# Ledger of designs, part 84: designed miniproteins, single chains, continued (5)

Each design is a single chain, and the fold is of that chain. pLDDT is the mean over its residues in the fold that is shown.

## One batch from the design tools (miniprotein)

Design m19114
Fold by ESMFold2-Fast:
Structure m19114 (fold): chain A 119 residues (1-119)
Amino acid sequence: MVEITESGGGTVAEGGSLTLTGKVSGVDFSQSSKSWIAERPGKGGIGIASISASGKKTSYAKEVEGRFTISVDHAAQTAYLNMNNLKKEDTATYYFVVGGVSDGKPVFAFGNGAKVTVV
């Protein structure tokens, strides 16, 4: 069973920075993709950042490209979303998502969400 510990949300001033963390157990971290999805009030969920299982390929939503960085620490089994130059439009609940395979079947797991408020 996949377990996710998600943390690092909070209230921050516009132009500030936050780092979200997603710690994973119960799945092979090196064989799993990691991403963050932002759910904004009244706008639904959008994919913000993703990193491949190998850590070699990243992708970002156009609106956060150059401001947000996704990274992984394989030894710690943790992914990080470093959010810089935050804008009021970045206010959302951010869900950490892990995608992998167990016994030849796709596995998807979601964190409980980290609330980010930019004032």
Scores: mean pLDDT 82

Design m19115
Fold by ESMFold2-Fast:
Order: C-alpha cells, then sequence, then structure tokens
Structure m19115 (fold): chain A 79 residues (1-79)
C-alpha cells in the first residue's frame, strides 16, 4: 500500500547503509537457526543496493523471525 511504502522510505532515510547491513547480518544469523525464509530475505537485503528495498526485506525478515521465535518459545514452555 502507499502508506506502507511511505513508512519504508522514511525508515530508510533515517538509517545508514552500515546500520542496514549490520541488522541484515544479525537477521541472517538468527534466521539460520529459526527460519530459513527469514535468513534468505535478510541475505537479499545485504545484496540489495537500494536502501528502501533493503529495509523492506529486513522488515519482512523481522516479522517472520518474531513469529518463529514466538512459536519456539511456546514449544519450549509447553514441553
Amino acid sequence: SAAEEEELKKLAEKMTREQIDKRAQELVRIGKVLSKEAAELAQKALNTPDKVEAVRLIKEAERLLKEAMKESAEKIKAG
């Protein structure tokens, strides 16, 4: 949506490329254990020169990782 695109552009403007890459690297590391799809999205963010697209991919990877972490925590607590 237009509102989501504007939010992503605003977030990208507030972040340096170094901050984006550092966050993406962290998400790749976490994703390798918890969510292969999230790790792949974070890896794409590292390979994407466009900051807005990189932030979009990071946000998607973070959403998937948060869901995977929640499910993992639920299983640990239940077992």
Scores: mean pLDDT 82

Design m19116
Fold by ESMFold2-Fast:
Structure m19116 (fold): chain A 77 residues (1-77)
Amino acid sequence: MEELAREAARALVAEGFSEETAAAVEAALLAGAAAAKAAGMKPGFAVSRGADGSLRIGHYGEKDGKRTLLSTTVVPT
């Protein structure tokens, strides 16, 4: 997860987002992964862009072959 979070942050900078936005997304992904692990689930995430230009992060956990949305984070850009 740490490597995937760093890769996501690097991809955002390459897309033209600020280093501050990329760092906020990385921190949110790491926090979401920690929460999923604390719940006994395998961490996952999805990042999308909202109509308002913000970045929306879905924090997922997987258990018994089922992927569940645990929380969402909105990062302003």
Scores: mean pLDDT 80

Design m19117
Fold by ESMFold2-Fast:
Structure m19117 (fold): chain A 92 residues (1-92)
Amino acid sequence: SAAVERGVAKLEEAARHAEEAGEREAAAYLRKARDALAAGDVDAAVEYIIKAIDAIKDEETLRFVTRRAMEALPDAAKAAGVALYGIAKLIE
C-alpha cells in the first residue's frame, strides 16, 4: 500500500530527526512505531508514537515528530489524537 509506505517513511524521518537531536529514546520508539505500521498494527504504532512524544525534551523536535506522526497515520481520528497529545505537551 502506497499509504503505508508513505507513513513508514514519515516515521523513519521523525526517528532520524529525533536521533540527530540526541533524543535516542524517542527515536527508538518511533522506529518501533514504524515497524508496527509496516506490519499493519496501527494501534501499536499510535501507542509507540505517544511513548516517543512523552520521551522528547526538545520543543523543536517535539513539533517535528508530532507533525510527521500525524502525517504517517492513515486514520484521521488517530492522527488527530496524536496531534492533540503533542500540542498539549508543547503548551505545558
Scores: mean pLDDT 87

Design m19118
Fold by ESMFold2-Fast:
Structure m19118 (fold): chain A 74 residues (1-74)
Amino acid sequence: SEAEAIRELVKRALEELKKGNYGRASMIAGMAALLADLYGHEEVAELLRKAVQAMNDGNYEEAIKLLEEAIEKL
């Protein structure tokens, strides 16, 4: 399902973020946001966009929290 596919991408982004691979985490989270938007998961897409912004701002703890919240909403 699309929810499972998005969840898998968010989990991968979270894993990369925890490894310190910030660029890869941001790219994967951005892709997940695009898919969430495409499939009508508006709250998830918004959380993922906020996570990408947090990563760009260097707020990695906030980004982790937002990615985890996105998984809970799927």
Scores: mean pLDDT 88

Design m19119
Fold by ESMFold2-Fast:
Structure m19119 (fold): chain A 56 residues (1-56)
Amino acid sequence: VDLNKPVEELSEEELAAIGAPFGASKEGAIAAARASLQMGFTTGAGLQALMRGGSA
């Protein structure tokens, strides 16, 4: 998975791969990506940080 890629350009499979270490399903990873975009985390790395529970 290319973590430098914008979240909106990541496939469902790439989103699932980011979410898998945190126990997220494919659907859960997609929901997290939507939340990530609303919170201003626009990259795959930003989504990964959000799912890890990272604050700014």
Scores: mean pLDDT 74

Design m19120
Fold by ESMFold2-Fast:
Structure m19120 (fold): chain A 66 residues (1-66)
Amino acid sequence: SKLPKEQLDLLVRSLRAMSDEELEKQIAQLTPEEAELFRSAYEAARTDPEQARKLIEKLYELARKR
């Protein structure tokens, strides 16, 4: 199931507030595929919130299927 829009918006805001150091800590715990999506969402959160939400949904589905 997809995340609620309110939760996606909160996650986008969290990514925007996240430092590069915290980003590296988060991706160190992910698979290479998950890490790529997370990096893309981190970049998109600052420039294209709609794209960031889509990338977060993809990351969530991928992580949930582990």
Scores: mean pLDDT 79

Design m19121
Fold by ESMFold2-Fast:
Order: sequence, then structure tokens, then C-alpha cells
Structure m19121 (fold): chain A 63 residues (1-63)
Amino acid sequence: MSDEELLKKAAALAASLLTTHSEEEAFKAVKDFLLKQGYDEKKATELAKKALEEAKKMRAADA
């Protein structure tokens, strides 16, 4: 699976979690998801940060 497809899935997960959970909890869940996909901790952290930022932008546009 491409990084782009995983980022899209991670962003959707983050957006859903941000509805009911804190940013810290959403970040942790997204990072854990990416680690399960076979990413190392550094890359999983980078992608989780990008996914969370994208989720925040999506939520701001929908609000």
C-alpha cells in the first residue's frame, strides 16, 4: 500500500477520533495504526503528525 493511501486512512481515523477524543489520544491511536502497517517509529510519528494536521483542516472546513 502506498504512503498516500495510508495517510488518507490515517487522516480519516484521526478526524473520527478528534470528534470524541483529545488530539493526544488521536495521535497515539494513529501512530499505533501506522506501526501495525510496518512503519518504523520515526516514520510512523511523521505520518501520524501529517494525518492529524490533515484531520484538523478537514474538521475546520466542515465546521
Scores: mean pLDDT 78

Design m19122
Fold by ESMFold2-Fast:
Structure m19122 (fold): chain A 95 residues (1-95)
Amino acid sequence: SSSSRSQSRNIITQIYQNMVQLTMAIQNGNDDQASSYLDQIIQNIQDFISVESDQSVRQDVIDQTIDYLQWMDSIASPSIQTRLRQSIVTIQQIQ
């Protein structure tokens, strides 16, 4: 439906915005903000999967999110790396 398509588009925008905020939080060493944005990204992915019916589009968004989080793990401090790795496992299990 047009409502589901609009909601899917809005969730993708939220994922992107939360990724930008997560990158800034990690670069600034703000672990509390980074954890908050990680929780928001996980929730956004769950919401996206619930409204997106196209399996290939769902898989692409999941794969891109995992790739992004793996890149974040490579630059993050040890204090947030455990949380990033747990988030990657959580997102992998949404499928």
Scores: mean pLDDT 85

Design m19123
Fold by ESMFold2-Fast:
Structure m19123 (fold): chain A 100 residues (1-100)
Amino acid sequence: AKAEELLAEAKRLIEEAEKLIEQGKYREALEKLEEALNLVREALKICPEELYPELKELVKKIRELCLEILKKTDDKELLLDAIGLILQAIGLEIELEGRI
């Protein structure tokens, strides 16, 4: 139940980030994606193995949206922050792969 609640909130934040990207609000989108990734990390601590494929899908989506921000922004600070979050997402995908 608690893991499912964290995943539902992460999905909501990812959907909000996608809409913010469409609006050109890349900083706000990146903040939502960082919050979503933190919720996935929290869920992983308490999550049954049956939900690991769903966690992997959410992390992949976060990485793909961060890459979209990276391609669309000319703000150097935002570019570096997006790269940092992409690297964090890759690290979590590697951890999840080792658990599947």
Scores: mean pLDDT 86

Design m19124
Fold by ESMFold2-Fast:
Structure m19124 (fold): chain A 91 residues (1-91)
Amino acid sequence: EGPVVTAVSPAEAEAAAGAEVTFTVTASADTTVTVTLLKRDPETGYHVPVATVTATGAAPTVTLTVPAEPGEYLVVASNAGGSGVARLRVY
């Protein structure tokens, strides 16, 4: 079986607008991971991507610049085998 992304750590983070926050992705083996920062659209209820980065490894670290707009965001790390998610609150 191929490598599987299983987690993003920390599972929950808070940061001020414009700061940088670092997340660690956990995978079962070395893989290419797509990390997407998603914001919930209050009008549609759907999560829309606001940033996407790619990392490679079994435990890669990803640093994201916190969006200027306060609110609740999701950090989703995925590959073909699976995904992990963390919450980011911007104040």
Scores: mean pLDDT 81

Design m19125
Fold by ESMFold2-Fast:
Structure m19125 (fold): chain A 103 residues (1-103)
Amino acid sequence: EELKEKLKKKAGEYINKGREAFLEKDYEKAIEYYEKAVEYAEKAEDYHLLAVAELNLGKAYFKKGDYEKAIEAYERAIEYAEKAGDKETKEVAEKNLKKVKEE
């Protein structure tokens, strides 16, 4: 559907903006962009984009020192990656989740 494709494109754009902010170490702005990416991916019903957005949101929370929110985001990323059949995103999220729990 044309609407779903536009929503997926918006989710991808916000993931990219979040990654730019993350590289600039602006973790607050990265979180805001990744939250928008989650919102659009949710509306698009795209589990792959949800998994990627939640994984990146978890990374941003981890860098900010918000370990509880990082754990929650990584757990959601794993769940969405499983639903999407995205083994690569699931593996990265599981590895990051383990690292947070070892801190």
Scores: mean pLDDT 90

Design m19126
Fold by ESMFold2-Fast:
Structure m19126 (fold): chain A 80 residues (1-80)
Amino acid sequence: SAVEKAFELFKEYLQDPSMTLEQFKQMLLNLGVPEEQIEKVSEAFVKLYNYSKELFEEVFDKFLTGKITVEEVLKIAEEV
């Protein structure tokens, strides 16, 4: 599924950010993330993953399926 492919891309981004940055950035842009928020959103997901893989998977899935906004992702990451 598209969600599963996005999870795989995020894991690749965690291992080699420099090699996967353009693909990950393009995915976020296609999901409606403003260009100026790309770095903050990327850092937010990394922070969530390091805090709790379960919380990350829930938030990331909701974001990919349009159930939560960029602002909600950033707020959740700020609280952990």
Scores: mean pLDDT 82

Design m19127
Fold by ESMFold2-Fast:
Structure m19127 (fold): chain A 79 residues (1-79)
Amino acid sequence: HMELVEKALELMEKALTLSKQYDPEIAKLIEDAINLVKEGRYDEAIEKLVKAYFLARKKGLTEVADLIQEAIKLLREAK
């Protein structure tokens, strides 16, 4: 459903804004994932977000990791 995708994009945009302050690599993965979601390429977007999630967790960026995890959940439910 479109509502799940819109909510996922809001969480991803928040995670992007936070990650730009802490880690450019994580920010780039989230930005690429946002573009893939907008193109309807959900599986590829989820792959980028999973990579960003593990990097955020490794670096102790808990809020970024939590936002990414919720976005992944919503995108999986939207399929």
Scores: mean pLDDT 88

Design m19128
Fold by ESMFold2-Fast:
Structure m19128 (fold): chain A 87 residues (1-87)
Amino acid sequence: SEEDLKKAEGYLEGMRDIAKNVELTYKETGFGKDIADKIKQVVDDAEKEIKENPENALSIARKAHDEIGKLLKEYYDELKKKFPDLV
């Protein structure tokens, strides 16, 4: 549906903003470039899949969201070890 497509687009935009914030933290700390790059790749791949299969947009976005959630967990675990006073 058009609502599902817009919702999926919103999820992917949110994930791009997260990647941008990780990248900004990398510029300040020297940490997290690989995680930012991986998040961007997951979003790019999801956008390509949605263009080819728009009927599955929401399920594709959910899968990308879950994968990015795992990347963020790795990122925050490492960030907390290097900068325990920041979190």
Scores: mean pLDDT 85

Design m19129
Fold by ESMFold2-Fast:
Structure m19129 (fold): chain A 56 residues (1-56)
Amino acid sequence: SAVKKARELARQALRDAEKAGTPVDMEALAKQISERTGVPYSVALEIVKREARELE
């Protein structure tokens, strides 16, 4: 599903940023995920925020 793909992309991007020590712009990441998966921006942003909280 598009939502599953969006979650996988968010998780991968957040892990890559953590390994690189770079800050994540969650809004920019959500926009990229929305564009790649077809998931609405608001849903992509919710996924990104949720995955980011899991890494805290």
Scores: mean pLDDT 82

Design m19130
Fold by ESMFold2-Fast:
Structure m19130 (fold): chain A 65 residues (1-65)
Amino acid sequence: MSKEEIEEKIRELVLSKDPLEQGELARLMLESDPEWAKEVLKEFMKTEKDPEVLERIKELLKLLG
């Protein structure tokens, strides 16, 4: 999965508010490249200002590590 695909899926998940999709994506990232996924999430948190989006990103980070 490309870095652009991972970033786009993260945005979709935080906007959709679907916990099943969030959990499934986290599992896929853990199986494929958890270190890369964590770095992408941290990068998003650095520039993201929407508190709802930040909350979802934190939840995904917890699932990944």
Scores: mean pLDDT 68

Design m19131
Fold by ESMFold2-Fast:
Structure m19131 (fold): chain A 72 residues (1-72)
Amino acid sequence: MSPLVKRAKELLERAKALLAEETDPELRAVLEEMIAALEYFIANPDDPNLEGFLEQAEKLIAAIEERLAALR
């Protein structure tokens, strides 16, 4: 399996876990879009946008994780 596909699958699981805990409807919509995009890239691993998307997705997911941790 491609290392980028492995990273995408790890981010998909993190995004799904966040969606299960998130109650903000705007952040839920962002997470749902992120999940759909990650599923697309896992199915299309040769897409040249995959690497750039993963960098942006990692940053956004980490920010949402930090926000939820601060609210606990």
Scores: mean pLDDT 83

Design m19132
Fold by ESMFold2-Fast:
Structure m19132 (fold): chain A 61 residues (1-61)
Amino acid sequence: MEEEKKKKAEELKEEAKKAIEEGDLDKARELIQELAKLVGDDDPLVKELSAAYEAAVRALV
């Protein structure tokens, strides 16, 4: 992966985690989709964040 894409993926990951922690699920979903678009749906980072997002959604309902 190119250096720039790797840095952007890390930034999106950190922002998505922060959004999940803050309970901003709409922002977290958008950031996860941006990450998936950049690195692909099968990437471990996308899978980890998607699992965290789903757990947060279930905790709120």
Scores: mean pLDDT 78

Design m19133
Fold by ESMFold2-Fast:
Structure m19133 (fold): chain A 73 residues (1-73)
Amino acid sequence: MDPVANIRALGEKGDPAAVTALQLALSSPDPEVRAAAAEALGRIGDPRAVPALERALSDPHPEVRAAARRALE
């Protein structure tokens, strides 16, 4: 199964129940998964995700940092 596709689908759906799972995905070893999780959290817009997204601004991968920055706008 493609975890990136599944994460993007959760963000497109806008399901607030997915917030906890997406916050856990921000801790994935795969930077594509972390970037997708940040984008999905940004689409949902739940303020519970703000501390996790702020942490992602310091991610070693530039695409993850860019996704977190867009999510916090």
Scores: mean pLDDT 80

Design m19134
Fold by ESMFold2-Fast:
Structure m19134 (fold): chain A 55 residues (1-55)
Amino acid sequence: SLEDLLREAAANPDDEELLRKVAELLGQSPETVRRRLLEGRGSELGVRALLKVKD
């Protein structure tokens, strides 16, 4: 699921494949997704914030 992929990306923010997949699902760029995950420090709050920006 998208939430599972977001949690994996949050745990592995340097995994370019995961970032690309998550970015495609969210309609965001990989650099935007990585930046937001890093701002949340890979936390649950960071993941939930990314989910909230999805329509």
Scores: mean pLDDT 68

Design m19135
Fold by ESMFold2-Fast:
Structure m19135 (fold): chain A 110 residues (1-110)
Amino acid sequence: EVVLTQPSSVSANEGETVTITSTSSLPILPTSDVSWFKQKPGEKPQLLIVNNSKRAEGVDDRFSGSVSGNTASLTISNLKKEDEAVYYNALHHETLGTIWGPGTTLTVTG
């Protein structure tokens, strides 16, 4: 069984850069990829990143993704209050289907 681990919460100030990580219990293989989603209460989940590092349509260039070994990272630069949300990592595994991370709550202060 593959599991994803994300920090439960992260905090940063407006204008700062934050990185949210997701660590897989197994290596992220070349035949697998990750995506990132933003979820606000009462809103449809927004796709942010696909194929490890590609921004989805309409996503601000402040958002970037990367993968290294077992770890996927979502980086958000120049933080805004509107970035407060839960961020979910999804691993699209070749044979197991999609595995969802537990989500990280981002709080933007100041």
Scores: mean pLDDT 84

Design m19136
Fold by ESMFold2-Fast:
Structure m19136 (fold): chain A 74 residues (1-74)
Amino acid sequence: LERLRELAEELREAARAGDLEKARELALEIARLAREAGDEDTAAALERMARDPSTTLEDLAAAAEEAVRRVEKQ
């Protein structure tokens, strides 16, 4: 869970810097950890967003925060 929070924070920093490629890489890593935690739906959603060229930095940051929140509830 601590690693998910760290990655979400790094994604927020990448979003502030305008680094879309870095944000996508971080979203995929968060998806991997969410799947390991048993949340396959959240992992699949993040993977789709990270691979969708229309996804914005704000969308990725919001999805990462949502992933952390969902895993924390489990």
Scores: mean pLDDT 79

Design m19138
Fold by ESMFold2-Fast:
Structure m19138 (fold): chain A 55 residues (1-55)
Amino acid sequence: SAKTKQAAEDIVNLARQWNLPEEVLARIEEAAREAVENNWSLKELEDRFREIWAE
């Protein structure tokens, strides 16, 4: 969906801004790609990113 694609782009940009470790950034980019390709809901994308980032 358009919302999921936009959220994925925003999160990847934030991750790059935060200078996250390359491994973490790669996982975020993978999740974003997977979400767009598999047409995930925004909720599914958010849940996946929460798992990667933890609190």
Scores: mean pLDDT 77

Design m19139
Fold by ESMFold2-Fast:
Structure m19139 (fold): chain A 70 residues (1-70)
Amino acid sequence: HMMEMKEELIERAVAEILAQEAKLGRPLSDASKRTIISSVLSEAGLNGGEINKLIPEALARYRAVEAARA
């Protein structure tokens, strides 16, 4: 029952994290990952409550992608 827009935003946030890590050649800190997630979701017009709810989901998606690549 989750709106498709939220899944697209999670995928965008994870892609942005991976793009920044590729530029740096190193993994980002959790704080930097949360900042990127918050920026992507805020730019899409989400409020602080929605952003806080989706941060754990975006981090879980990032961890799943990293586990599949390792």
Scores: mean pLDDT 80

Design m19140
Fold by ESMFold2-Fast:
Structure m19140 (fold): chain A 62 residues (1-62)
Amino acid sequence: NEEIEKYVKEGEEAEKQGDYAQALYYYGKAVEEAIKTGDFELVEELARRAGEAYKKWRASQA
């Protein structure tokens, strides 16, 4: 799914820049698309990545 891959790349680029809020946004969009396509294994992996970005975002806010 090209749309999911695009959102994942955008999230990875945001993480590289230290913009964890943007990374969270894009990983969230990727999860939404994966849910629509019924790929729940991919949903679990993307949700895990979003959770990691969220933890880093919270650490950066302290």
Scores: mean pLDDT 81

Design m19141
Fold by ESMFold2-Fast:
Structure m19141 (fold): chain A 71 residues (1-71)
Amino acid sequence: LELAKKALEEAIKALEEGKEEEAKTYLIGAMVELRGVNEEAAQLVQQALRALDAGKIEEAIEYVKKALEEL
């Protein structure tokens, strides 16, 4: 789970810096690590990815922060 946690922290930094594609890469990596281990965190990361696809950056950051709270 250390890799997933670091990926989520890096995703938040990337989103705050406007690096959406970099953030998406971190979120996908974290989701893969969390699936089968922490389904609640994985679902929150999936919602963050969907928010990004919809252009809702602030909402995506909120979901990533909630996923970190599940770890």
Scores: mean pLDDT 84

Design m19142
Fold by ESMFold2-Fast:
Structure m19142 (fold): chain A 59 residues (1-59)
Amino acid sequence: SQERQQLLREIGQKLREIGDETEAYLKLRLGKKNGVDLGLSEEEKKKALEMEEKLQQAR
């Protein structure tokens, strides 16, 4: 239905806002752990490094 499609788009946008940095960070870490290039963009790698720095400072 139209309502369902609209809700899914909104959920997708909110998940992107909440999860973009976390997702990039996890992709970087899992890729490094397994020696696999997951095809991260330069911007995604930058976000992952920023997230890693934040986590290091919080500890």
Scores: mean pLDDT 70

Design m19143
Fold by ESMFold2-Fast:
Structure m19143 (fold): chain A 73 residues (1-73)
Amino acid sequence: MKEKKEEAIELLRRAIEALEAGDYERAAEYAERAAEISGSKTARLAAERARRGDAEGALLALSVELAALESEL
């Protein structure tokens, strides 16, 4: 259980790094993997926003989900 959350957290962090680098495609891939592991609708929303080029909206969704998962550890 905790291991899956840690993996999802790592993927969300990589998604944020990719967004900051301007790599929206990679950000969406990492966010989708995090959503698959965690079942998070917020991570899935972040992936959709990243694919649309909505970096601000994607970053907000990733940050909210990251904070939520970190608070559960």
Scores: mean pLDDT 82

Design m19144
Fold by ESMFold2-Fast:
Structure m19144 (fold): chain A 79 residues (1-79)
Amino acid sequence: MSDEEIAEELVRLAKEGKLTYEKARELVEQMSDEAVLRAAKLLAENPDITPEARKAVAQAFLEVKPTADEAINLINEAY
């Protein structure tokens, strides 16, 4: 699965209300920093993503990709 496909899967699960912290972590572990930033932008632009899903993604970014500061800030600035 490509980085882009993993990022799209993360966003899809978040939109469907199926994104748990554990699932977010599994997907983020497979992503490059660029894919993490792409996913963060897609999530920040979407008003239908729940606060719970956004927190799960932000926590996964912090724990798995702590150097992806721009992605973390984008999610935090959205809320």
Scores: mean pLDDT 73

Design m19145
Fold by ESMFold2-Fast:
Structure m19145 (fold): chain A 57 residues (1-57)
Amino acid sequence: REEVIEELKETLKRLEERGAPESLIKAVEFMLKLAEIEDEEEAIKLAREEAEKNPVS
């Protein structure tokens, strides 16, 4: 879990340094936020809210 969080943080930093699209940066930030949440219910709630705003085709 901690290793995944470190990898996501490093990935986010590299994407920002490379000037990646804002949508991709936000996606990685959201994944990092979910990984850092210790409460499963809160993580599920955030995932549902994001899915409602950006439904997958």
Scores: mean pLDDT 70

Design m19146
Fold by ESMFold2-Fast:
Structure m19146 (fold): chain A 73 residues (1-73)
Amino acid sequence: SLEDALAQTAADLRARLPEIVEELEKMIESGDPEELRKASIKAIAWMVVAAAAGDEETLKRLRELLEKIDEAM
């Protein structure tokens, strides 16, 4: 089901969160407007998954990264 697929995607997000954070932080460090735009899209997409799964800790971490992206733009 879609709910089961979302739950699996959320579990994958939790497992890969350190890698995702590192990727987003590298994109922020680049200072490249195109990389920052891509980072924003990725952060928002993962925030939707975290919110749908009720994963407040992951959602909070992704929101903090999105704020850093906005500051770098």
Scores: mean pLDDT 84

Design m19147
Fold by ESMFold2-Fast:
Structure m19147 (fold): chain A 65 residues (1-65)
Amino acid sequence: GEELVEAARELAEEALRAAKEGDLSKAAALLAAAGILAAAAYAEGHEEASEEAREIVREALKEME
């Protein structure tokens, strides 16, 4: 269960890095993966921890604007 949260966070952080570097294609792919894993973690009851990953996803999306 916790592994999904950590994987989502790691992918979201990598997406944020890619977005800041201007690699929008890589950022988009990593955001999709992070979103799927965060949704899975939420479904398993890790709601608060999955929100941290979703916050990083929101930061990455802002960098892509």
Scores: mean pLDDT 76

Design m19148
Fold by ESMFold2-Fast:
Structure m19148 (fold): chain A 59 residues (1-59)
Amino acid sequence: SLRDELNKQLKTAGLKDVGDSLVEKAKKYGITSPEQAKQYTRIFGVDEEVKEVAREILE
């Protein structure tokens, strides 16, 4: 599942695992990896809610 794949990548990067609610939001916004999340934090004009979700994934 996306949760398992995302959490594997986060663990490899030394980051905390994420819960189902955050994974669901990641799916909604097309965030399938930590790399995608990093891109969303850098893009001008992206909604603050999306950036907040991306930051939570990376923490």
Scores: mean pLDDT 75

Design m19149
Fold by ESMFold2-Fast:
Structure m19149 (fold): chain A 97 residues (1-97)
Amino acid sequence: SNAEKEAEKLAEETIRFAREAEQRVIDEGLSPLEAARLGDEVVVKAIETLKKGTPEQAKRVADEVVRELLRMGEATGIVEQAKKMAEAVRKAYENYL
């Protein structure tokens, strides 16, 4: 559907920002607290991108971003940092919905 295509595009853009932030955590050796701060920056950028979406689209994007952050964290070994970033994303979307 049109809503599914829009949600997919918003998910891709938000995942890109999340991956860039998670790469910074890896490259800079950031602590879980510092990663949470980067998670907040990802959330601010994600909300700017998602501002025109519906609540249903925002929830689908949030779920996909959270899954990707946790998957990448497990694959790279930065599990606690990924968890803090995922929690920041989830909390922001719960407040947006």
Scores: mean pLDDT 73

Design m19150
Fold by ESMFold2-Fast:
Structure m19150 (fold): chain A 82 residues (1-82)
Amino acid sequence: TPLEKAEEYLKKGDEAYAKKDYELAGRYYSQAGVYYFKAGDLKKAIEAYTRAEEAYKLAGNDLAARSAAEMRAIVEEKLKEK
């Protein structure tokens, strides 16, 4: 299910972050955000995209960090519409 995939990617992101592979952590956290959004868990999607932005900033990937922040803003807007 989308929720199971989101939880799997979140764990992989946490493991990559712990190993200081911040680029990989950002990719996994972004995928977790996508699947939490598909699962309808908007609050966890926001959290996952926030972690992706932080990881990408630590990796020096400012473009990917900005993309993660934009996805977070879209989900935050959707949450306000509920």
Scores: mean pLDDT 88

